# Designed miniproteins, single chains: the designs that were tried, part 49

Each design is a single chain, and the fold is of that chain. pLDDT is the mean over its residues in the fold that is shown.

## One batch from the design tools (miniprotein)

Design m1688
Fold by ESMFold2-Fast:
Structure m1688 (fold): chain A 75 residues (1-75)
Amino acid sequence: SDEEVIEEAEKKIEEAERIAEELIAQGRPHIGLFVAMSEGVEVLLYVRKNVSDPELIEEIEKKILEAQRRILAKA
Protein backbone atom coordinates (compact mmCIF):
# COMPACT_ATOMS: atom_id res chain seq x y z
CA SER A 1 0.00 0.00 0.00
CA ASP A 2 1.01 3.65 -0.33
CA GLU A 3 1.19 3.87 3.48
CA GLU A 4 3.70 0.98 3.67
CA VAL A 5 5.88 2.57 0.96
CA ILE A 6 5.83 5.91 2.81
CA GLU A 7 6.74 4.22 6.12
CA GLU A 8 9.68 2.43 4.43
CA ALA A 9 10.80 5.70 2.80
CA GLU A 10 10.74 7.49 6.19
CA LYS A 11 12.91 4.74 7.73
CA LYS A 12 15.40 5.01 4.84
CA ILE A 13 15.60 8.81 5.29
CA GLU A 14 16.24 8.40 9.05
CA GLU A 15 18.95 5.77 8.46
CA ALA A 16 20.69 7.88 5.79
CA GLU A 17 20.72 10.89 8.15
CA ARG A 18 22.16 8.72 10.96
CA ILE A 19 24.92 7.35 8.67
CA ALA A 20 25.72 10.87 7.40
CA GLU A 21 25.94 12.21 10.98
CA GLU A 22 28.29 9.35 11.97
CA LEU A 23 30.54 10.09 8.97
CA ILE A 24 30.64 13.81 9.85
CA ALA A 25 31.49 12.93 13.49
CA GLN A 26 34.37 10.75 12.16
CA GLY A 27 35.81 13.76 10.26
CA ARG A 28 34.41 12.70 6.86
CA PRO A 29 31.88 15.48 6.09
CA HIS A 30 32.20 15.23 2.28
CA ILE A 31 31.28 11.53 2.34
CA GLY A 32 28.48 12.21 4.84
CA LEU A 33 27.02 14.88 2.56
CA PHE A 34 27.33 12.56 -0.45
CA VAL A 35 25.40 9.79 1.37
CA ALA A 36 22.62 12.21 2.39
CA MET A 37 22.29 13.56 -1.18
CA SER A 38 22.46 10.22 -3.04
CA GLU A 39 20.07 8.39 -0.66
CA GLY A 40 17.64 11.32 -0.83
CA VAL A 41 17.47 11.02 -4.63
CA GLU A 42 17.05 7.21 -4.47
CA VAL A 43 14.23 7.42 -1.89
CA LEU A 44 12.38 10.11 -3.88
CA LEU A 45 12.58 8.03 -7.09
CA TYR A 46 11.38 4.94 -5.18
CA VAL A 47 8.37 6.85 -3.78
CA ARG A 48 7.51 8.45 -7.16
CA LYS A 49 7.53 4.98 -8.77
CA ASN A 50 5.34 3.30 -6.12
CA VAL A 51 3.01 6.07 -4.80
CA SER A 52 0.30 7.78 -6.86
CA ASP A 53 -0.86 10.35 -4.26
CA PRO A 54 0.98 13.63 -5.03
CA GLU A 55 0.48 14.95 -1.48
CA LEU A 56 2.29 11.93 0.00
CA ILE A 57 5.12 12.34 -2.53
CA GLU A 58 5.45 16.05 -1.62
CA GLU A 59 5.54 15.15 2.11
CA ILE A 60 8.45 12.75 1.58
CA GLU A 61 10.27 15.27 -0.65
CA LYS A 62 9.95 17.83 2.17
CA LYS A 63 11.30 15.35 4.76
CA ILE A 64 14.29 14.54 2.51
CA LEU A 65 15.05 18.24 2.02
CA GLU A 66 14.79 18.95 5.78
CA ALA A 67 17.15 16.05 6.59
CA GLN A 68 19.63 17.25 3.95
CA ARG A 69 19.52 20.82 5.37
CA ARG A 70 20.29 19.47 8.87
CA ILE A 71 23.28 17.52 7.52
CA LEU A 72 24.56 20.54 5.55
CA ALA A 73 24.42 22.64 8.74
CA LYS A 74 26.57 20.05 10.59
CA ALA A 75 29.16 19.64 7.83
Scores: mean pLDDT 86

Design m1689
Fold by ESMFold2-Fast:
Structure m1689 (fold): chain A 85 residues (1-85)
Amino acid sequence: SETEERMIEYATKLLEEGKAEEAFEELLPIIIRGGKRSEPLALKLMELFVKHGYVEHAIKLAEEYLKKYPEAEKVREFLEELKKL
């Protein structure tokens, strides 16, 4: 959706500027509010954090998402792969 595309663009800008903590704090409430339908967006954001070298922020994002949606299997699988790094 246009909203998801704008969120990815905004996150990319923050991460390119080294503002990983700001990106995490602003995006986490939005993806949690989106419910389990936001799992694809949450995964894209986690991948974006990893792409920019912010693995610890991607891990925190996955852990916080799973606290609210423990059945999010793809997020859990992504988190387990990140923990192996």
Scores: mean pLDDT 83

Design m1690
Fold by ESMFold2-Fast:
Structure m1690 (fold): chain A 62 residues (1-62)
Amino acid sequence: SAAAQAAMQIMNEALELIDRGESRESIIKRVKELLSQNPVISPEQAERILLHVDDLVDQAEK
């Protein structure tokens, strides 16, 4: 679906920012910006994406 493709693109961008060593604040800000530009993603799915990104950042800080 278009929503699934948009979600994957946002997750890939988040992973690249994590790999570059960007701060949690910068990563979350960028993800929120991308979510606002993709209205095909529901508010519930957007919250799931943000939670998943937070988890990925936690794993990278380990």
Scores: mean pLDDT 85

Design m1691
Fold by ESMFold2-Fast:
Structure m1691 (fold): chain A 67 residues (1-67)
Amino acid sequence: STRAQSLRDVLREFEERVEEGDGEGARAILEFVARRVPELRPAAEAAREGDYETALEKMREAAEREG
């Protein structure tokens, strides 16, 4: 079986980096995943603008669709 990285795992890692104040790391992870998951591109765009609240909302929405 092809083991796809769970959007929940990506969301958790993103949340952790945002909590630590590592906005650069959080953005880098989201940008990397958004290249493979176009649904996350709006979240990556928000994070690029420093709007981590909107990015988190968009990521949670995507994770809920996968769950």
Scores: mean pLDDT 76

Design m1692
Fold by ESMFold2-Fast:
Structure m1692 (fold): chain A 76 residues (1-76)
Amino acid sequence: LRQQGIDLGVAYAQRDPQGMADDLYQSSDRADSQGWTSVSTHLRNASDYARNGDVEGFRTSLTNAFDSLLQRESSS
């Protein structure tokens, strides 16, 4: 579930903000290589917010990344 994934992400970011930021940056690069530009952009924003300890910015950006990914899943 999207909400469960976001909550888990927030918990990870609070425990290890640098590790979460690094993981999200790598995921962003992978998404970009797949042509998932919107997902990549939102993951990079989430990475920056995680590094800075901005929990609400992180939550919003991660939510936007999930929304962008879900839009791709609905493509026939």
Scores: mean pLDDT 77

Design m1693
Fold by ESMFold2-Fast:
Structure m1693 (fold): chain A 100 residues (1-100)
Amino acid sequence: SLVEEARELLLKINDLFLKMLTSSVEEERKLAKEIIELLKKLKEIFKKMGLEDAVKLAEELISLLEEYLKETDEKKRLELLRQMDDVLGEIEDLLEKEES
């Protein structure tokens, strides 16, 4: 099931994102790259499901994460983390509507 594959990927992304928040800078870069690859897979599943809004949110999350990795200002990094958390929540809400 595409919904089950998307749900499994999203759970994995959430686990890695949480781990990234408590990791060293080197481990953070490694985890972020892994999250980006999983988000790319999730985006392709959303395309197959016809969830255009979810595709856009996945692309936005990838862009925010790439910007976060380049950012050196702590205040801006915290703002990017908040934006990423918001987008991740919106993806979760859209996918939940497909369960029922």
Scores: mean pLDDT 85

Design m1694
Fold by ESMFold2-Fast:
Structure m1694 (fold): chain A 90 residues (1-90)
Amino acid sequence: SKLKELEEKIAEARKQSSLEARRVIAQAEIEKLKLTADPATIEALKKEEAEFQKRIDEARKRDAELAASGARPLTLESLERGDASAVSRP
């Protein structure tokens, strides 16, 4: 069943605390809305789908903003400034 498949995707994504995992969860939520859409409620779900699309786009922008600000812990700059595991040869 597609609903169970989507729930499995969400569960797997939740195991990984990352931006990619958040995107997978958002996409799966949209797919779940499409699967449960009734002809009567499809117009209301179109509005909800637009909100989810906006959230996905915002997640992308936030990732780019965090990378530009250097707020991420895993960056080349942070490795250079923090402590790099490098042995050139004493």
Scores: mean pLDDT 62

Design m1695
Fold by ESMFold2-Fast:
Structure m1695 (fold): chain A 72 residues (1-72)
Amino acid sequence: LEERGRALIERAERTVRELEAQGTPEALKLAEQLRRVVARLKEALANGDEVMAQGLIETLEELLRQAEALLE
């Protein structure tokens, strides 16, 4: 779970940079949402809260799917 969470956080942080570079209001809103979910996931992983971490991973995967569609 930690390894999967870490890889997803790295992907999300790269995606946030791409969204911020695009600079549209929609991209900036998604970047903000991704940053908040990443922060919560880092906290859940640090606390060993596997149930919370799993839910946040699923939320992050869905937001990443939306962000990647926008970046095309």
Scores: mean pLDDT 83

Design m1696
Fold by ESMFold2-Fast:
Structure m1696 (fold): chain A 85 residues (1-85)
Amino acid sequence: MQQLQQSGDFLISTLRNTVDDTERRMRSSTLDQSRQFYDGGRSTLDAGRQGAINIGNQGSQQIGDQLMSAVDDSRDRLDSTMSSL
């Protein structure tokens, strides 16, 4: 359980940092580059979703749910940023 929580916390932190960096790059880039950053961010979020499922399957549904919530929030942030460009 402790190792799963540490893995979950690491993934959530990495996800938040990646989304923050992607959002910043999108806002300071050309529209075409912003689309590439958006697509890359979405790909990272898909990997995060798979990580959440794997953590849940390893016996920590609570940690998996926390990571999934962070993925969903991050998707909404990227979608909002892309829509504002």
Scores: mean pLDDT 76

Design m1697
Fold by ESMFold2-Fast:
Order: C-alpha cells, then structure tokens, then sequence
Structure m1697 (fold): chain A 87 residues (1-87)
C-alpha cells in the first residue's frame, strides 16, 4: 500500500492532469488506483472526475465527483454541479 506525502500526491496529480489535457487519462486512472490503495478515496474520485470531464464523459464525471464529495472532498462540489449541467 503506497504511503504518499501531500507534496508527492500533488506532484503526481499535476503530471496526470497534464497528460489528461493531452487526451491521455490513463495517468489519472493510475493515480486513482494508487490513491485508493493508500486510503485517499476522496481525492482519488475527484481526480477521476476531472479525467472524465476532460474527455467529455459528463455522466462518469458526475458519478466520480459525487463520490469525492460524499467522502468529504469539498472541492468536488462546484465541479459536480458544472458536470451535472452538461449531462
């Protein structure tokens, strides 16, 4: 089980987000798996939601942001509402 510092998680997220903007969300999916194994499910679902949003998969983005918000990741709330409007 990976134990990541906040700085390491932030760097991994930034790299994965950069790849997702280039059309490759596999990096974000990989980060979701690692964060889930590390118990950071809230952040994992948020990152997954951003990956789906960038690909135009709004229904999956809504689902992922809802999970992140349920787990306490407040930053997912405005993005959840935005994604819901686009479904």
Amino acid sequence: IPELSDAESEEAYREALKKAREGDVSGLVGQVILLSLGGRLDEAHYILGEAYLLQGDYEEAVKSYQKALELGYKEAEPLLEEAKEKV
Scores: mean pLDDT 73

Design m1698
Fold by ESMFold2-Fast:
Structure m1698 (fold): chain A 99 residues (1-99)
Amino acid sequence: GTGDLLEGYSKLEEGDLDGAIKAYQNAISYYKQKGQETSTGLLLALGNLGSIYEVKKEYSKALKVYQELVSVLKKNPEANEKWLTAALKGITELQAKIS
């Protein structure tokens, strides 16, 4: 939930990438369980989780997370245009690194 999202931010400030991953995964699970698939909290958790996997060079995991982010963003594309454009570009760049 919101507590997991805040814990993720705290862990990122501390440089604890693995702790941040766990916190954001917990946040994502909570928002999905509550049917809040277009919530700002879910979008932030997915975006931050993808970025952390990129920093760790875990490109296949980052790609999977960003593909999920894109699927959520496409449910309201006009409201999410800039974020959707950035996520799609990120997917293209990650696919080049995995191939």
Scores: mean pLDDT 81

Design m1699
Fold by ESMFold2-Fast:
Structure m1699 (fold): chain A 93 residues (1-93)
Amino acid sequence: MKATVTVEVKDGKEAKVTVRIPLEAFRAGAKVTISGGGVKSFEIREVDGYAEITVTVKAGKATITIEAPNLGEVSVEVDDPENAKVTLKVEEK
């Protein structure tokens, strides 16, 4: 299964993190954990056979972790919009 992560930073003030996972993996029991004082908002929507998780991060820290059957774990860490770090861990069975 294929997951994609996109990070957009606007004027060093806010980052928009978008994670797309196949809808079947999401429906099979995916767990989404969003944490950190930097999280401004989040939304989850279904688009084109994917579950799309969008998290807006203001100045501060945020961690987004998605665990899905047959996909494994996708983790995105943002320390500050200007210092975003992306760690992608995907294990297929």
Scores: mean pLDDT 72

Design m1700
Fold by ESMFold2-Fast:
Structure m1700 (fold): chain A 94 residues (1-94)
Amino acid sequence: GEELARLSARIAKLREKYKDKPPMSREEFIEYLKKHFGLSEEEAEKVLSSLVDLYNVARGKTELEIRKLIAVYLAYQAKLSKEAFDELLKWLEE
């Protein structure tokens, strides 16, 4: 409950802070997932396909890694820029 509300509020703040930056493209998001999460091209594509595929890719990952993966997926759906993504991940790392 509270964790989702906190994440939603952070995404909204980052959207406002970086409003003049372009939203991350599909190709940029795939590259971002490969670079920051160590995903293969196929796994990155699956994250974009559905929430079910995202959870399948998340299997065997730590709780923090799963939280980060869900957060960046939501940020992508919210059309955040690359700069907003980088700040979101740092925030999730405490």
Scores: mean pLDDT 79

Design m1701
Fold by ESMFold2-Fast:
Structure m1701 (fold): chain A 108 residues (1-108)
Amino acid sequence: MSNLDKLLNQIEQELDELINRNASDEELYKEVERALGRLTMYSLLEGEEHGVEKEMYQIVQEMTARVIEVWRRLKEGKISKEQAIEEVKEIFREFVDKVKKAVAEAET
C-alpha cells in the first residue's frame, strides 16, 4: 500500500471517529481542513518531483472546490453531517486516485 493510500485510510478513520462521537460541525470542518492541507502538501511535492506541477495544481483546485461546495450545502441545511462526510471521503478517494495516476503516467 502506498504512503498516499495510508494517509487516505488514516483520514477516513479520523472522520468516521468524529461522526461516531457526534462531533460539532466546527470540529468536523477543522479536521477536513487538516486533511485538505495534508493531501495538498503531499500532492504538490509529488508534482514537483515528477514534473507534473501544473496537473497537480489542477487536481488540488478541483478537490478544494468540491469540498467547499459540500460544506456550503451542509451550512444551507441541504444535506446531513453524515452525508457531507461521506461525500468528502469520496472526493478524497477520487483525489488520491488522480494523484497516483498522474505520477504513474509521468514515470513512463
Scores: mean pLDDT 84

Design m1702
Fold by ESMFold2-Fast:
Structure m1702 (fold): chain A 63 residues (1-63)
Amino acid sequence: TSIADREPPAPPGLADEVLATAPAAARTRLRAWVDYIRADPNMPPEHREAAAVRALRVLIAEE
């Protein structure tokens, strides 16, 4: 199945809330990734937000 079919929709701005919990030094880099995911034309906006949140959680855990 596609990533969009697997990920449930997320509310708008949830990725920004997750990003706010990241270390300040990492936020600029992580924000760029969120913006990149949100710009994906092949994914519905709700699923882009869910994908961005998932990516942020993984990247924050690696810090």
Scores: mean pLDDT 72

Design m1703
Fold by ESMFold2-Fast:
Structure m1703 (fold): chain A 74 residues (1-74)
Amino acid sequence: DLAAIAAALGVSTETLRKVLRLSRLLKDPANAGRSVAELAYEAGFPSLETARRTYTHVEGHSPEEVRAEYLASL
């Protein structure tokens, strides 16, 4: 239940959906050459700063760290 997870994390359900969208974009091999800022905007974040803060709060890792770990696994 996305609503229950969002409430536990102190974020809106829509904010949690944006975090999950960004995670999918960061882990898509087609996006390996794209900047984290581009992917954050595509996920629906108004700024890279907002994406970094919110993503790190929800996932425990920054978008850049998640992407670096994923690229290292390719």
Scores: mean pLDDT 84

Design m1704
Fold by ESMFold2-Fast:
Structure m1704 (fold): chain A 66 residues (1-66)
Amino acid sequence: MSEKEKYYLAIAKAVNRGLEAGDPEKAIAEVQRILDEAVKAGLITPEQAEEIRANIGKAIRDEIAR
């Protein structure tokens, strides 16, 4: 698998774990950590990380709000 796919999989797992635990804010915090590591690894830009973070945060909150 590509290095980017490994990070995206880690993000997906963090989101799933947070939702299962009933704590989506922790899921968002873990996603932020993973995205920071991906930026440091040179796999994505800081701008791409911000877009992904915003989109995931919105998706998680939308799932709660329904």
Scores: mean pLDDT 76

Design m1705
Fold by ESMFold2-Fast:
Structure m1705 (fold): chain A 97 residues (1-97)
Amino acid sequence: EAEKRRIEHLVKQALRGAEAILRGELTPEQAKLDAENYKKLADILEKRAGSPLEKKVAETLRLLSEAYQAYADGNVEEARKLAEEAIKKSKEILDEL
């Protein structure tokens, strides 16, 4: 139960991150830093994943890392597509909680 609440909070944070990409208000410097942070978090969760839900969360954070990196590189259309996929996966995870 406490674990499910932590996953819910993390996924809701991921949704906000994806929405920031869609708004297009990030600087490339901010996007690069966020990409590195999401990548690190995804790597940590992937290594510790003991459940299918945890693996889906790690996959969602990896998509966010890729979206933020694409945004930082100036590939805004690719970033938007990756962000939309991250939103879709986030909603699927929330439906399983």
Scores: mean pLDDT 84

Design m1706
Fold by ESMFold2-Fast:
Structure m1706 (fold): chain A 56 residues (1-56)
Amino acid sequence: SAMEEIEKIREEMKKKLAEIRAESKKNNWSPVEFTARLLRAIGDGVEEEIAVRRRA
């Protein structure tokens, strides 16, 4: 259902955000670098979703 999909997306976003936050602290990234990494992670997630649906 749509609600289950939204919950899954939220859970995945939370995990990715935590990972990016950890990388940012480890590498002392600027706000711009942090934002670029976040946007890339979102883009990668969208591409993966499309690929999975295409393969079906």
Scores: mean pLDDT 76

Design m1707
Fold by ESMFold2-Fast:
Structure m1707 (fold): chain A 73 residues (1-73)
Amino acid sequence: KAREDLRELQDRIAELLKKYGVPDELIERFREAFERGATREESEQLMAELDKYLTPEQKRKLAEEIRKWIEER
């Protein structure tokens, strides 16, 4: 169930990122890094790349969706 929950979270995040105009290539890199346990440097680089496509409001909404999903589990 933990793996299924993690997959659901990844899919939900990917959908939001696509809605916000993040390129599919970057979304896929994020998913792959998350699955294999990215290094701190890689995670920071990916977050910086995502930040270029997201407004503060979109980042807040993304964080709210993640938090809400976690709280519902």
Scores: mean pLDDT 72

Design m1708
Fold by ESMFold2-Fast:
Structure m1708 (fold): chain A 74 residues (1-74)
Amino acid sequence: MKLSSTLPGLGPFLRNAKLGDSSGLLALLQLYLKNQGLLPDSFPVDGVFDVQLQAYLLKLAGSIENLADAIDGK
């Protein structure tokens, strides 16, 4: 499943995301990452950009901008 095709606007959302922000796009991203084994099964699919989610995303891509670019297919 391609994130850019199923979650339009997720890249721009992530570039502007702040701790405590919430979105249905984040909930779908959390579900996708859990299905790929990139988040633990205990991680909540709540759509909240918390410290734990930020840490996982930074570990995965090195920066939120790099992750957003990867989601956008760049």
Scores: mean pLDDT 72

Design m1709
Fold by ESMFold2-Fast:
Structure m1709 (fold): chain A 94 residues (1-94)
Amino acid sequence: SSELLEELEKGIKKAEEALKAGDVAGAAIEVHSIAKLALEHSTDPEIIELAKEAIRLATEALRLHAQGDTEGAREKAEEAIRIMKEILKKLKEL
């Protein structure tokens, strides 16, 4: 749906803005939220697997952040954002 696409685009932008501000936890929380939204609204097996991977990476980013590994957390959040951009691209092609 166009509403889903708009929510994913807004979430990706929020996550990127959070990373630029140094808010790695905020970025990971936002990515987790929109990845879960993509998972709940998709029947495409490829989108489902990508959404699960984005959830896993966002969860790992939060764990690393809690452990004081700021660089590791940032890398995982950036990977999760990349996967969400791939999901968005694939959904626009459907």
Scores: mean pLDDT 90

Design m1710
Fold by ESMFold2-Fast:
Structure m1710 (fold): chain A 71 residues (1-71)
Amino acid sequence: SLEEVYREAAAIAAEQGNDKVARVARLLAERGSDNVSTREIAEELGVSEATASKNRREVTEIAQRIVDERE
């Protein structure tokens, strides 16, 4: 499930020391990517929308690698 993929992405980001990316991944796992805007992520993390957008993109890239590696 996408929820499981995002939880795994959070663990990977945390292991890499990317706490903000890990937190975005957890938020996407809990609420679903379609239900969370970049603005809401920025407000939750206390960062700019540009930083939130960058962190969200990183989560998406990690998630895509997880899915691709399962082939």
Scores: mean pLDDT 83

Design m1711
Fold by ESMFold2-Fast:
Structure m1711 (fold): chain A 92 residues (1-92)
Amino acid sequence: SMEARRELLLLQAELTMLMMYLTVNPNPSPEEKKKLKEKAEEILKRIKELVEKHPELKPEVISELRTLSDFLKERLPEVAKLVEEGIKELEK
């Protein structure tokens, strides 16, 4: 429970850092977009593993991912779709 909460806080920090990066750099290069997509895929994988072990975290995680998806829809639509797919997998 405490270890799971700590992992969630670290993942939330990574999501915040990704959003902050795009706020400072609103026109990322193709190489930067690729790196951001890879980072999003890594975060989503870790989130899925965490929720599978601790399903009680699912509502909070889904809320955070919806915020991220909404933020990304106009900035990185390809990554926003990836996040939306992650939400659907978690809602099962």
Scores: mean pLDDT 84

Design m1712
Fold by ESMFold2-Fast:
Structure m1712 (fold): chain A 78 residues (1-78)
Amino acid sequence: SLSEEQKERLKEDLKLLGEQLGVPKELWEPAAERTVERFDEILDELLADPSTTAEDVANTILKLFEEEVERLKKEKAA
């Protein structure tokens, strides 16, 4: 599991990523929080694969963040 310190750093990094990607400000925090939650859930499985690289981890986090942003946009549009 991620430590509280690691969760906070990742959440802050993802909020900055949301700004860089032009995501509406209101979605940054909820998308970041859900991304951290989902990443923490799969972290043990991801780390159990000895072929997993730091780049693979980063790409997984990016994919989760994009999925959460898209989900929130669809919820707002419905």
Scores: mean pLDDT 83

Design m1713
Fold by ESMFold2-Fast:
Structure m1713 (fold): chain A 89 residues (1-89)
Amino acid sequence: SERARQFLQELEKYAQAQQPALEALLAQIRASDPATAQQLLNDYLQAIFDQYIDIALKYGLITPAEAAEMRAAPPAARIEALNEALERA
C-alpha cells in the first residue's frame, strides 16, 4: 500500500541518518563499563522504537490509541504490533 511504502521510505531515511549516531554510540559503549554500556544501548533502542511508532502514526498505519499501547508494551509485542500494522496498510 501507499502508506506502507511512505512509512518504509521514511524509516530508510531515518536508518541512513543513524549511521553517525551508531558510530558515536559504539565509541561510548567501548569506553564504558558493562552496566553503563547496557544503559546506553537500552536508551538508544527505546529512542529508535519511539521514532518508529511516531513515523507509523504520521502515515496513519496506527491510531493514537494503538501508539499508546505500543509504547507501554514490552519490545517483542511492539515489534509484532508494528508488523501487523504494516500488513494492514
Scores: mean pLDDT 80

Design m1714
Fold by ESMFold2-Fast:
Structure m1714 (fold): chain A 90 residues (1-90)
Amino acid sequence: SEVKESVLILAYIAGVEELLKEKNLMTPEMRKEFEEARKKAEENLKSEEYREIAEEAIELMLNYKSDEDREKVIKGMAELFKKIEELEKK
């Protein structure tokens, strides 16, 4: 599913960006690459419902602070993917 892939990419980019900023490892070149990748993924999310799911996925990744949160993130992502599948059924 292109929607599932785009949601996953957006969540992954958000998590990596946050980590790089926290560690002061973000460069201007990396920022530009992340912005371009984000725009491409967002172009695949043509409905408000898909954008809301992407926002929820991003929040899950940004709230991943410790190994104890791993189970919560995995289960949360699985639930969001199930919502995408239901929306894709027309």
Scores: mean pLDDT 82

Design m1715
Fold by ESMFold2-Fast:
Structure m1715 (fold): chain A 69 residues (1-69)
Amino acid sequence: LAAGLAGDPAHVAPLQRQLLESPDPKVRLEALRALITIGHPSALPALERAAKEDPFPEVRALAQRYLGL
């Protein structure tokens, strides 16, 4: 299925960890951008958490924009 070719789940897991665990908001923002580029549905829970709970407004705005699609 074409959706299954959107990204490699092996790359998703470390990016999810960076988004949820990194103390640096710039690292979280880059991880979020990478997860959006990959477009893998397994990243959705991490994207939702970033949209709701990230203390950095730029991270929240980007996650909300993507989820609002």
Scores: mean pLDDT 74

Design m1716
Fold by ESMFold2-Fast:
Structure m1716 (fold): chain A 78 residues (1-78)
Amino acid sequence: PYLLELEGEDHLGRKLRGSVVVDENGHVLGGTLVDEEGREYTVVGGSLSSPTTFRGVAVDAEGRRYVVTAEVKKREKV
């Protein structure tokens, strides 16, 4: 598995940052993103579309779903 540090945005244009853990095939196992207002989003699905691009779905505390596209800023084997 790999820990990825991400910076990107949701489908509404909100800037998000955080970390996700992906398996050896680049599929998400879990993670958390935070917007510019400090709201937390739980990553519930997604994968690497390239070595530097993540695409997935995150859910906020109110149960709303957001499509996320993010750049991989750091990758660490864990």
Scores: mean pLDDT 85

Design m1717
Fold by ESMFold2-Fast:
Structure m1717 (fold): chain A 92 residues (1-92)
Amino acid sequence: MEELERAMEEHAERIRSIKDPEEQLKAMAEAILELIPIAKEVLREEGREDEVRLLDLIENGDAEGARRLADELSPGLGGEIAAKLAEFIASY
């Protein structure tokens, strides 16, 4: 948990200091890739294995798998958001 808060703060500060949109997107992708493993560890300790599996799909760039699982866990926009995050990670 402490590591997650620290990583979030460091990445947020770095992203805010970048004025180039392309470099900002790259920094955001880097932040997401760093935060996902930490979030998975926290969720696994809480016994929330379905959410861990969803983050695995996003981290691997599996947009279709992420969409399906996210829609099951959170019907509505959740599937679309998860799919777009997976696509973003895959394009990085």
Scores: mean pLDDT 72

Design m1718
Fold by ESMFold2-Fast:
Structure m1718 (fold): chain A 88 residues (1-88)
Amino acid sequence: SSFEEELKELNEELLKELEPLVEELRKAGVTSPESARAKGPEAEELWRRLAEAYLEAAEKIIKFLEEKGLLTEEERKQFEAFKAKVRA
């Protein structure tokens, strides 16, 4: 299979995993960190769960790229810094 086909399959799998949580946020009217804070602790926790799920999905894509030799050590370092920033 081509790289493009493998990446497409990975993206489809990850989107299916994220769909239920995205739908929960949509029903709660949470579209940003600001809207989550305005709605209270339950909405903030739901936003935090979405952020973590996206980071986990991004990590799977990063690992896929590393396995294909398409990711540099510097790009990995930048991703780790981004994860730390999102979790702060």
Scores: mean pLDDT 81

Design m1719
Fold by ESMFold2-Fast:
Structure m1719 (fold): chain A 120 residues (1-120)
Amino acid sequence: MKTLKVGVFYFDDRLEPMARYTAETMKRLAKELGLPFNLDVEVVKVESERELGRLQGQYDATVVVAEGDDVAYVSESDVIGPGITGGTILVGDPENPNLEMMRRQVRIFLKTLEHHLKSK
């Protein structure tokens, strides 16, 4: 079984608990969904978009944990390059995070990751 290295990135210390929740939820849902791969999930604080861009290449897949609930921010990223799945997990308000919305986004991310693995 292939092990995928996944980076969970955040910019703001207020988002650290939600980044950790995303990582744990991702591992749990991958097991519950019976995905054909293991996940090695790392939570990383980044200070800038430039640093994020430099670090993304170290991972098979990445997500950025961000404040907001605007649908314009819910997109799969194709800018990371061939073979890397990228995404954003919106938390809503970091002081009162929408855990159901986060879990839904993690599930979508994992299904996208499975699709990319199956397409190879």
Scores: mean pLDDT 75

Design m1720
Fold by ESMFold2-Fast:
Structure m1720 (fold): chain A 78 residues (1-78)
Amino acid sequence: SSAQLAQVDEFIDRLEKRLEEDPRLTPEQKALIRGILQAIRDRDTARLAALLSKLSPEEQRFLEERILEIGKEILEEL
């Protein structure tokens, strides 16, 4: 439903803001995360795959851990 899509967009907006404010992330990592979140909003699976392919396995795990940590905090606030 449109209400459920609005909740997903709100979640992504909050996630993006929290990641932008995270002092543990470099400006380059923040730019990549913005691209990834935009690809998710746009449902652009090809762009998402291309952006993820730029990450080493170690960088991917690090970003996954940060996203999961922040995502849990946002879900607790909703």
Scores: mean pLDDT 77

Design m1721
Fold by ESMFold2-Fast:
Structure m1721 (fold): chain A 82 residues (1-82)
Amino acid sequence: SLLAQLDALIDQLSTHPAARDIARTAGQIRDQLAAGRLPSSSLVSRLVGQVLLFYSDSDDAALKAQVLQTIRLINQISDQVR
């Protein structure tokens, strides 16, 4: 399922210190989506800010791809919950 794919990516991101804050915020969004709720605006704003900071500071292309895929999965699941 998309939710299981999201869980696997969050677990992977959580092992990287540079992406740990993103993983934590994505996990909170995941819990809302698993409950059949759309992500709160405050959590979305937090995730956007953390991702922008990460992209400005990181040169790790593989980790950037994992972060982008996590965002894509959140958006796909959100589209199904509406």
Scores: mean pLDDT 86

Design m1722
Fold by ESMFold2-Fast:
Structure m1722 (fold): chain A 68 residues (1-68)
Amino acid sequence: YDELLAEAEAFLERHRATILANPELLELALQVQAAITVARNVPERAEEAAEEIRRYMAELRALLARLA
């Protein structure tokens, strides 16, 4: 999961200004951050958290593409 978590964090950092300016993007970004925290700190839920990260990241990418 290290690559997934690193990719998610890098994506959020790359798009930080846009995310902070848009409440819908901010909500999705907060859910990604929560899932990253669970994946790192709750090993028994890491697989579930990784699937949540993939789902919210897909939604974030789709919304960003529509706002471009």
Scores: mean pLDDT 83

